Designed miniproteins, single chains, continued (4). Designs and how they scored, part 83

Each design is a single chain, and the fold is of that chain. pLDDT is the mean over its residues in the fold that is shown.

## One batch from the design tools (miniprotein)

Design m15052
Fold by ESMFold2-Fast:
Structure m15052 (fold): chain A 54 residues (1-54)
Amino acid sequence: SEQLQKDIQQLQQTIEQLKQQAAAEKDPLMRDVLQGLILMQQSILQQLQQKLQQ
């Protein structure tokens, strides 16, 4: 659906922003938290992309 494509684009942008934030993060604990968030968002993205391809 069109909404699903927009959700995928939004999520891809969010992931890129989180990656930039993680790369700039000086606190190793906060960096680990950001990496966890990135992995979670990437998992959601893969699920949405699979749904779009059906």
Scores: mean pLDDT 86

Design m15053
Fold by ESMFold2-Fast:
Structure m15053 (fold): chain A 60 residues (1-60)
Amino acid sequence: PRATPAYLAAHPDARARAERELEEARRELERLREEGAPVTAIVGAELRVIGAEIELEMLA
């Protein structure tokens, strides 16, 4: 089932947790890019960011 306003009201940390995951994913992607990591690692980090963004949208 998708997140509802009632669910989010009962579980306020669900959104905070999703926001934290997105921040961590973005931070990791930036680190890998600055370090010149292999393209495979960078692509994996980009997919993680996209996944975190989708999860946060599902909670919106």
Scores: mean pLDDT 76

Design m15054
Fold by ESMFold2-Fast:
Structure m15054 (fold): chain A 60 residues (1-60)
Amino acid sequence: DEAARYRAEIARDPTNAQAWANLGKALAERGDPEALAWYHKALQLDPSNKTALDGAAALA
């Protein structure tokens, strides 16, 4: 489970914006409505994160 792997990365380093963005992307690919919240968390840590910017825009 990709989401479980990224959650483990976040638990190890909660400042890793790319891990938050990757979790959002994995959830979005499953149709999970929480994906947007994870993208927003990534953008709070790194406003320039391309994965989170593209993912949040796609879910708007």
Scores: mean pLDDT 83

Design m15055
Fold by ESMFold2-Fast:
Structure m15055 (fold): chain A 64 residues (1-64)
Amino acid sequence: LEKGVLEGIGLIEEAVGDILASKGELEDAIAMYERAVELYTEAGNEEKAAEAQAKLDEVKAKLA
């Protein structure tokens, strides 16, 4: 897959995660952010991967 396509899918997954987190659906938000991190990493976008990872860690902390 083209890197731009992977990054685009990652952006969608991250946006869905943001919506789920705002609704209190934390477990579903975690799944979306995990996918976003994987997609950004595969696309080679380290900055976006780090941003999604930070959101993932924050949501996981809310469940602890």
Scores: mean pLDDT 84

Design m15056
Fold by ESMFold2-Fast:
Structure m15056 (fold): chain A 88 residues (1-88)
Amino acid sequence: SDGEEGVRLAEQAIEAARQGNAREGGRLALQAAALATRSKDKKLAVEAGELAVKAGLLAVRKAETRQEILLGTAAAIAGIGAVFQGSL
């Protein structure tokens, strides 16, 4: 499902960011947040959204460029939106 795929991508995003790949971490986190928003399962939407926020913030911490900071920030904001939507 979109929610389950969102969780998997967010976990991959966290790992990429931990390894210092802020660009890949941010990109995957943004994709995970989009999937979280599309999830029909509210519990999975919240879980994937929370993981996407964590991945996005970690990507910002590892960022070397303004573009990477913006990408990670966008992923974190989108993840917050998914958590909010899943909480309704």
Scores: mean pLDDT 88

Design m15057
Fold by ESMFold2-Fast:
Structure m15057 (fold): chain A 66 residues (1-66)
Amino acid sequence: MSAEEKEKAKKAVELVVEIYKETGKEPSPEYLVRKVAEALGISKEEARKILEKVREEIRKAIDELE
């Protein structure tokens, strides 16, 4: 991945973890895609691709919170 892709991936992981902390529940995949797209200023398709790439990192971060 490029440096820009790594930075976007890191921000996506941080944002998803923050949403889990704030909502106290598992958000829908469509909700996560929308929030990531809005926060990063990217398309929903690009947000979906980033979330797929960082799925394991998100899972690990959430497991560390529980």
Scores: mean pLDDT 76

Design m15058
Fold by ESMFold2-Fast:
Structure m15058 (fold): chain A 88 residues (1-88)
Amino acid sequence: GRERLRELINRLIALKLRIIGLEIEIEMLEKEIEKLEKELKTTSGEKREKIEKKIEELKKKIKELKEEIKELEEEIKKLEEEIEKLEA
C-alpha cells in the first residue's frame, strides 16, 4: 500500500529538483547570451563571427534544455495522477 506511494512521491521530488536545476542552467545561459550580445555591438570581423556562432550554440542548448523540461513536466503530470489515485 503506502510503500508504492512513498516511491512515487520520492520520484516526483527528484523530477521537480531536476527541473529547478535545468531552469537555473537556462537562466545562466540567457545571461551569458546577454553579455555576448553586448560585446557583439562593439565587435567586427572574425571576432564578431566567433561571438555570433557562440550565441547560436547557446540558444540551441537552451532550446534542448526547454524540451527536456517539457518531457519532465509530462512525467510529473503522470506521477501526480498516479499519486491522486492511490490517495483516494
Scores: mean pLDDT 87

Design m15059
Fold by ESMFold2-Fast:
Structure m15059 (fold): chain A 71 residues (1-71)
Amino acid sequence: AEAAAEAQAGEHTDRLLLERPDEVKRRIKETAEKILANSTPEQKKDIEENLELALRFVDAMAARVAARRAS
């Protein structure tokens, strides 16, 4: 098994992504801001790119849930 009992607690966060994507996006953004505050200009570029990808991923999952509920 890839996930252990402790890992399942963390995976509960993934379920929240389906129901509360806006909250997840806010948390991701806040975490990224903390990292950016302690980062060099080069690191900021990489972090911003990763942040955009993460937000896109959350949006994609949210869109799937919304589409199912709309139909």
Scores: mean pLDDT 69

Design m15060
Fold by ESMFold2-Fast:
Parts: C-alpha cells; structure tokens; sequence
Structure m15060 (fold): chain A 87 residues (1-87)
C-alpha cells in the first residue's frame, strides 16, 4: 500500500509536468496494488473505481482540467494514506 501512495505522488507530478502517459501508467499500477494489498474488499473496490475514474480523466485532458485531475489524485492519495494508518 506504501507503493500505491508513491505511485499516486508520481502520477500527480507527471500530470503537473503534462506527462499524461506516465501519469496513466502510475494510476493503473496504483489501482492494481490497492486491490491486491487492501484487506477490505469493499474499500479496495471503491478506491480502485476512483482511480479508474481519474485514469479516464487523464486520457481526456481536453475535457477535465489539469487542476481537477491533480485534485482527484490528491484525494485518492489521502484515502490511501488513511487506509495505511488503519493497517
């Protein structure tokens, strides 16, 4: 789960740099780690769905603003950190 947080931080940095391809790769890997490492299946599914939604927005930067994508990644990162504190 620590790796998922690191990947989300890298995804945010990639979005800030305009590197949406790298951000998308990090978001996909973070989603995989969340579903494999979170013991609560319901929370894992919810967070993975949120990450997939962010990935869709990253693929459409003309529809969703860079600032909105960054805010979504920061919210997901906070959620991952909260789950880390529960373990």
Amino acid sequence: LEEAAELLEKAREAVEAGDYETALEHLREAAKLVVTTLPDARRAAGLAIDLIGIAIDVERPDVTSKEEIIAQIEAALEAVREELERL
Scores: mean pLDDT 76

Design m15062
Fold by ESMFold2-Fast:
Structure m15062 (fold): chain A 97 residues (1-97)
Amino acid sequence: DVVAELERLRREMERIAEESLERAKKGILDEELGRKYRERVREAIRWLRELGVDTPELRAAEGLLEVSEENPANFGTIAAAAELVARALARAIERLA
C-alpha cells in the first residue's frame, strides 16, 4: 500500500526534522549522522519525484540539501529540508488517498 508507505516515510521525516533541530540547538557536530539524515531525506525526495510530485516545498528541500552537502554537520538545514519533505508527503497522501 503506497499510502501506508508514504505515511511511514512522513513520520520518519518528521522525526529527522525534530532530532536535527534539537542537535542544531545544542551545537552538535556529528557529520556521520548528518550525512545519514541527508541521504534519507534525498531518498524521500527521489521517491516523491518518481510519483510525479513536483512542488515548491520539494524544490526548496532539494536546495537546502545542496547547502547541507557543503556543510554536512548543519543540522538546522537538514531539519528545514526534512520538514519541507514531510509537508510534501502529507499533501501527496491527501491526493493519492
Scores: mean pLDDT 82

Design m15063
Fold by ESMFold2-Fast:
Structure m15063 (fold): chain A 60 residues (1-60)
Amino acid sequence: SETEEIIEQLKETYKELVKEGFSKEEIDEYLDLKIEAIEDVVKDKKTAEAVKKEAEKLKK
């Protein structure tokens, strides 16, 4: 599904940033910017909420 594809891309981005040695603060800021961009593009509120929830789990 579109939701799963977006979540997978966020997880892959997270892993790459961790691998490249970015700080938790830098990664969290990047994820916030990506979530904001996704919310602007994705009209399905349920998809946007699911993506946001998974991204918050990555920050924890």
Scores: mean pLDDT 76

Design m15064
Fold by ESMFold2-Fast:
Structure m15064 (fold): chain A 65 residues (1-65)
Amino acid sequence: EREEEIERLRRGAELYRQHAKTARDMADKYAANPANKDLAEKSRAGATVYENKARQLEEEAERLR
């Protein structure tokens, strides 16, 4: 069912958005301490990757709509 596939893709996108938010929250937390600058940068990079994955899944869901 097309609707089931769309729902699955949107659910996947939501999970990636949640991961991205967590990664950004961790990056902000790390950024509060200069000693953790590298960890903050890695967490921000990870958040961007998750955001891009979420967008790709949303675009696939829209294509099926």
Scores: mean pLDDT 83

Design m15065
Fold by ESMFold2-Fast:
Structure m15065 (fold): chain A 64 residues (1-64)
Amino acid sequence: EALEKGLELLNAGRYEEAARYFREALARDPNDARAWVLLSAALGHLGRTEEAEAYYERWRALTA
């Protein structure tokens, strides 16, 4: 639910709202690798590069 809503917002260019839903998904399941990489993508679009890189590395760690 939260992940799907975040994806919809990400596709609509509503990056701050998308990030909020991806954070909600991670609060419920911190092992959802998709939520980590999608949160990284949303933050990248917002220009929050340092945070985006941190979440991307977390995704890599979970999928290694």
Scores: mean pLDDT 83

Design m15066
Fold by ESMFold2-Fast:
Structure m15066 (fold): chain A 80 residues (1-80)
Amino acid sequence: KELSIDEIIDEIAKIVKPEDPEAFKKKIKEAIENAKSVLELAENLTLIILDNLKERLSDEDAEKLQKNVLKLIEYFKKKK
């Protein structure tokens, strides 16, 4: 059982709790589609997440976020 890219993005949005979830998910998807390298993707994902993070994450939520971001990076590697 592997989550789809859209499901992984939904999980990230649930953790980050952005003010505009639809715009946030669209930015994440565009970052994945337009990135030229793993480094560029990681940089763009970090900036999008930090820009939308309003509250301090618990250690549990931070770990879940990290795991889901790694899943997005693995998806990107398989596509390239």
Scores: mean pLDDT 79

Design m15068
Fold by ESMFold2-Fast:
Structure m15068 (fold): chain A 64 residues (1-64)
Amino acid sequence: STQDQQNQQRQNFITAVRSRMTQSNGDQDTVTSMSQMMLDDMSTHMDQSSVDQMQGDMNSIINS
């Protein structure tokens, strides 16, 4: 279903953010900028509620 595809894309995005955070040795500014660009691109083909959740998850990971 479309919802299953959006959930998979969200999971892939979150995994990418976590991986970037680890690889950047906690450089929050770099990870935030890169992740925001990815999210902005994904927002063109995802519903707003999914985008809002991904934004929240991203911020939680980066600021943890």
Scores: mean pLDDT 79

Design m15069
Fold by ESMFold2-Fast:
Structure m15069 (fold): chain A 53 residues (1-53)
Amino acid sequence: SEIREAMILMSASVAILEAKKLGDEDTLKAIQEALDKGNYEEAEKLVKEYFKS
């Protein structure tokens, strides 16, 4: 859904900023690559895993 995709984009932006601030390049690159490929399911999984920590 459009709402889910918007939520993923917002959450991913926060996760990318936090990962960048902490020097977590692996997480940053993985989320960015998923978004660049339009793989919202993968991006959502990565974001949820990051915030679960």
Scores: mean pLDDT 79

Design m15070
Fold by ESMFold2-Fast:
Structure m15070 (fold): chain A 89 residues (1-89)
Amino acid sequence: MEKAEEYRKKGLEAYKSGNYEEAADYFHQAGVEYLKAGDREKAAEYFRLSAEYYRKAGNRTKAAMYYQQAAVAAGRTDEILKAIEEAIK
């Protein structure tokens, strides 16, 4: 999972620079790589992290979308509903 770690490091670097939208994009890419590797739990974690940083960037639409992706990866319908509620605030 070299690509997942690469994207995670780039996301942390963007976060440290205050570039929340860029950090969110890299964390989403890390989640996709974990999903390809069959690690649904880590995929859900990074999709959720991506959504949180899109929310911090003020991008509510992408935040809602990626919270939904996180809940789908985790297999949890209750988390999907909560994530939608959080994104529209």
Scores: mean pLDDT 78

Design m15071
Fold by ESMFold2-Fast:
Structure m15071 (fold): chain A 81 residues (1-81)
Amino acid sequence: DPEAARRQWEENRELGERALEGLIEVHKKTKKKPEDADLEFIAANSPTEEEVVRVLKELGASEEQIERGVELWRRFQALRA
């Protein structure tokens, strides 16, 4: 059932969005920069490349970390194709 599969995907996306917001809150409170594990988590749970860039910028990631996060997101998209 494509409609049931779509609803499950939307629910999983909402859970991913909440997890990303939780990560942003933790980094804002601790003032820590994102680590490699954070880049992988953001890349795996972001629905779009633009969302990866947005989250990493909010975490105060470097330009190099943002580029790496985008590369990881593209790799995850290729694996899902």
Scores: mean pLDDT 74

Design m15072
Fold by ESMFold2-Fast:
Structure m15072 (fold): chain A 70 residues (1-70)
Amino acid sequence: DSDKLSYEEVRKRIAEELFKEAKKALDNGDYETALELYRQALMLSSDKPLPLETLEERAKKIIEEYKKKQ
């Protein structure tokens, strides 16, 4: 297996790209794609496995805050 530190860096880098793509989806009004991308980004950015329900709730809150700021 690869070095854990290198794996952590790669994982966080992918999460950053997913957050960026999620923001683009929000800007395009594609809330379903944004939800999926935020969920994936939150999963990859966590240091430990989180329940899918927790990831869904966090992603949903990000989208709801965006909608309120429109």
Scores: mean pLDDT 76

Design m15073
Fold by ESMFold2-Fast:
Structure m15073 (fold): chain A 63 residues (1-63)
Amino acid sequence: PKPSPLEVEYTLAVMAGAAYERAGDREGAAEAYERAAELAERDPNVPPEEAERLRERARRLRE
């Protein structure tokens, strides 16, 4: 019923990544998605596949 602090930080990091992408800041977006992936790995409520997906998205933004 109450979100964990990790879940809140994860959601904010994902939202920041999306905002940076829309602004054209690929480096900022990549950093935000890497942070989200790290938070996802620490939060058992987030599937492990989600962290991998976020890291791949960050890598593509840096191409």
Scores: mean pLDDT 80

Design m15075
Fold by ESMFold2-Fast:
Structure m15075 (fold): chain A 74 residues (1-74)
Amino acid sequence: SSLAEKFKKLTEHLKKLYEEHPEKFSETQKKLIKYAEEKLKNIAELSDDEIQSLIDALEGLNKSLHEKYGAPLA
């Protein structure tokens, strides 16, 4: 589904950004990325509502990075 694809792309994007710039992420933001990675491994077990909630959280993280550091690498 488009929702699952969006979640995968967003998680992979933020993971790459974290790997390149770990110092730019708070402890809470690092935990969110790790949580999203674990959920992505079991994506077939997630409802669309659960996937959307994860997307919303990751988009919030991406926006927070943009506000703090300028445009994120996204």
Scores: mean pLDDT 82

Design m15076
Fold by ESMFold2-Fast:
Structure m15076 (fold): chain A 104 residues (1-104)
Amino acid sequence: NPEIKKLEKEIIDYALDYVLNHDEDAYPKLLEAAIKLVQKMLEAGYSVEEIVERGKKLAEEVRKRLLELGASQEIADAAAQLVLAAINTALAYVLNRNDLALSS
């Protein structure tokens, strides 16, 4: 799915911008991209477990890229945790909204 791949790239790019460029606007954009990714994956029939696994792969890609760019292990691990936290926050947000819509 080209749209899912685009959102995955945006998440990686925003995570790198936040960590490397100290761009405070990058974190809200990362969260927005994560929310859109979760929504598109759920619409495409992916399970919550598959979305969490995809998030782990994105976090590992961010960690790998930072290490290749000469970042410390601590910075790379912190960025990976940031990506995982963004995906988990997005997942909770989207699932909570779906529950509210079903209640209405």
Scores: mean pLDDT 82

Design m15077
Fold by ESMFold2-Fast:
Structure m15077 (fold): chain A 94 residues (1-94)
Amino acid sequence: SYIDDFRQIANSTSRVQVRDLAIDSVSRLTGLSRSQVIGIIDDQDRYNSLVEELISNNDQQAVDFMRIYRMVHRYGVSVDTVRNVARRIINYYN
């Protein structure tokens, strides 16, 4: 479940682990391959288009996983900060 995926992120110890968990979750929720998801996230216009599509379809959980991936990969956010974000998301969706 998406809650179990966020729990795994909340217990992650490395940026690589956070990245792989987030990409796997987005891939499973969207039906896109892992390589397609990575290609989209690395392109700002494609990323923005996918976010808008997912929000319109009420797939907020997929958007949250993509945001977690970008926090670690593009914005240099610490693993500890991402772990706290994942815990807050779990509490919000319970």
Scores: mean pLDDT 85

Design m15078
Fold by ESMFold2-Fast:
Structure m15078 (fold): chain A 74 residues (1-74)
Amino acid sequence: AEEYRELAERYEALAEKSTGPQAADNYVKAAEAYLQAGDYEKALEASRKGLSLDPTNERARKIQEEAEKKLKEK
């Protein structure tokens, strides 16, 4: 179960070392992996960073909505 969190941390590190569309893509991948790990706060943060770089990213928006929903449920 820790594998998704480790994967998310790797994508986040790649995003921090890149710029523009590549950074946005890596933040979205990190957000998805954090969501799968159940780390909804980190998923929300990463999806927001992805959206700040690519506001039209539908995948990032859906991850943000799901993470916000999960955080409100408990």
Scores: mean pLDDT 81

Design m15079
Fold by ESMFold2-Fast:
Structure m15079 (fold): chain A 86 residues (1-86)
Amino acid sequence: SLLETLEKLAEEIIKAAKAGDVEKALALLNRFEAMATFYMLLENKEEAARKISELAAEAARALQEDPQAVEFLEKLLEEMLEIVKS
């Protein structure tokens, strides 16, 4: 399912972040955002798509500013997944 794909992608983002591969983590995060927002728009959930984009921007900022922000990144990805589930 798309949700399972997003969950696996979130795991890959965290692995890249833990490895210090910020470029890879950002590229995977961009893919996650694109897939999640597309899915929300297919379900006519424009507010959910907007919220996911806001959280993705916050996650990108965290990845660039603080390499120790892995727990915060995990929290943001979990929030995005909960929006998709709703």
Scores: mean pLDDT 86

Design m15080
Fold by ESMFold2-Fast:
Structure m15080 (fold): chain A 61 residues (1-61)
Amino acid sequence: GEIDPAAFEGQPLSRLRDAVAEAFGLAPEEVVVERGGEPVDPADWDTTLFRQAEGHSFRLA
């Protein structure tokens, strides 16, 4: 699947993570969320907002 990052600007990272997992046919736990190359703690996914300018990235575990 394809995901548009602009549609998730300012939304919690958990929403973008779930959308990435669904688009690629993965379970949410198979997606790693990183900021500046460091993994984001799962406890922070609901409170950290997605910003393209902040260097968030998503990869497979």
Scores: mean pLDDT 72

Design m15081
Fold by ESMFold2-Fast:
Structure m15081 (fold): chain A 90 residues (1-90)
Amino acid sequence: SMEELKKLVNEIRELVEEVLELAKEILKKAETQEEINKAIAIALRAIGIGFEVDLIEKNLSESDLPKLKKLKEEAEELKKEAEKLLKELE
């Protein structure tokens, strides 16, 4: 349904915002260039997911459901990666 598609879009946007905040916290705690580079890579991937969701939302249709589910999965995996990295820096 269109309601489910809009819910997925909003869930992905929320995940992207959470990942970007985690990336900022990683950057604040990063002491090595490798750690800084990992934070930047996570942030850039999150931004990319956000742009793809924004593009899909311009002409949202039920045919977008598989792509939105995949973007949500990617955003969830990215959040777990960011949380793990932040934990390792504590």
Scores: mean pLDDT 90

Design m15082
Fold by ESMFold2-Fast:
Structure m15082 (fold): chain A 57 residues (1-57)
Amino acid sequence: GWAEAEALIRAGHFDLERIGELLGVETEKLSQAIRERSSQLHTPEDIIRLVREVAEE
């Protein structure tokens, strides 16, 4: 679930396939969103926020 995905991101494990499985989101959607917003992603919290936004769409 979300708690496991957040823990992976905070640990620096950017396993997008696993995160996608945990959140029910396509890996490609997560990858594309991160790529488009990479200049704005400075902390794990920024990545967590982006992943949450993608998962809510």
Scores: mean pLDDT 78

Design m15083
Fold by ESMFold2-Fast:
Structure m15083 (fold): chain A 65 residues (1-65)
Amino acid sequence: SELDKLLAELAEMLGISVEDARALLEALRQSSPAGQELLLRVASHESGVDLAELRRLVEEALALM
């Protein structure tokens, strides 16, 4: 599925497992907009991934959830 492809891409981007990427997306889905922004900034900082690129991929995945 498209969601499974995005989960694999997110996992590779962050250097985490697909299960951890799924847990991150579920946490983001249940968060307020401010909570989502904080979580994304923390993930970007810890992984070294560009915040805008991470945000784009997460937004695509959340749209399928």
Scores: mean pLDDT 86

Design m15084
Fold by ESMFold2-Fast:
Structure m15084 (fold): chain A 100 residues (1-100)
Amino acid sequence: SPLLDRFYSLLKAYRDMGVKITKEELEKLFEEVRKLLAEHPDLTPDQIAERILEKHKDDLRASVYADLAYEIARAIHEHGVTFEEAKKIALEALDRVEAD
């Protein structure tokens, strides 16, 4: 799956840099993106990523959250996958990264 490969590549790149994201943290990020999309339906994936980056600016993993938020928003808005499908694919990608 192109979407799974994209989440996998992103999560693995950050894991190789020593940045770990847990399943709980990834699920919380999905809920943050869901809230932003509900409150601001006109935001582009780039704008969603910028808002996540600003919210987490004091966290060393802020760029990871922003990049993941971009891919979540892009999957939903540009590739037409449902929120639940995007979440399932991202969690599958995380499982594969943890197995490596």
Scores: mean pLDDT 85

Design m15085
Fold by ESMFold2-Fast:
Structure m15085 (fold): chain A 76 residues (1-76)
Amino acid sequence: MELDEKFGPGLTERAIAEAKSIVESRGGKVTKVEVKINSDNLFSVTAESEKYGVIALFEVDENGELRLLLAVVVKL
């Protein structure tokens, strides 16, 4: 995946796990996940359940550390 190529292996998996955790913490079961690169250091993960979706925006700093900037919960 493009994130792993830029920032090292496992970064995409960590971001997906974080987005899934947000859905599951609200009692949802994840049915769909999408990852989108928005810029050189910003990407979003969308995780959807039957009743709601989560859009999580992440930043990767100069040290390769993953930071959650924003998570929006949307009713479907």
Scores: mean pLDDT 74

Design m15086
Fold by ESMFold2-Fast:
Structure m15086 (fold): chain A 75 residues (1-75)
Amino acid sequence: MSDEEIEREVKLSLSRMILSIAKIAAENGKPIENAEKLVETLRKYGEYLKELGDEESAKEAYEMAKEIEELAKSQ
């Protein structure tokens, strides 16, 4: 596995973890800390994944970013 492949897997895994934590916070009536920064981070990860040609993972990252944004707006 190359450094690029490892970084892609790490960014995708982190994206999924970030969304899970945000959803757990929202479900428990807790504010999503640094929601704007989390959305920005996921969008940057999506851009990176798209640059690597991983359109499916990029789309997933963008959709996760939008979900966090919508959850934060509902608080």
Scores: mean pLDDT 80

Design m15087
Fold by ESMFold2-Fast:
Structure m15087 (fold): chain A 104 residues (1-104)
Amino acid sequence: MEEAKKYLEEGEKLLSLGDYEKAREYFDKAIELDPNYADAYANLGQALAELGDYEKAIEYYQKAIELDPNNADAYYNLAKVYYDLGDLEKASEYLKKGVELERK
């Protein structure tokens, strides 16, 4: 949805500025407008990963992948979280899936 996408875009901008709490609010609005908006869940995962909450980050990234299996960014971000946790096998698997999706 276009409206949900606008909230996603503003949230992404806030993430890049390090305003994770405000970014989360915008992603929450995107999800409210479209509860199946995979990108909004992926971006919530990114904000949580930046805050060091890897457990919740994994949950949000997995939700994003469940809703949109073609979301390459969610696979890349999930791979990075697993890499940071030292789970190199899962990191490699998710990275490969992300690369494959971007080629389609």
Scores: mean pLDDT 83

Design m15088
Fold by ESMFold2-Fast:
Structure m15088 (fold): chain A 103 residues (1-103)
Amino acid sequence: MQLIPRFPEDWVLPEDPEEQRLAIALGLVRAFIERYPELTPEERDAALEKVTAFVVRILAQLPDPRAAFERLKAYLDSLAKEHPEVKEALDRIYAAAQEAVDA
């Protein structure tokens, strides 16, 4: 499955390359959540694995992974409130991101 990052229609890509990378990672999480009801269980697991790996990779490439993680955490908490049915998937992304930052 190919997930394309999803943003609001009036959203402008940040000029800072580091902010761009984080924004793309958050956009992929959003795209995954928005498409979650359309996916089979097998596709959900595959998409979760890809999104999680991408988020971890982006955090590892940023100069301040801990600050980026706090922003990701706030975003995941927001998504969990809007979509309680995907909380377990969001918790898995959170756990992997936390391990990457703490390593």
Scores: mean pLDDT 74

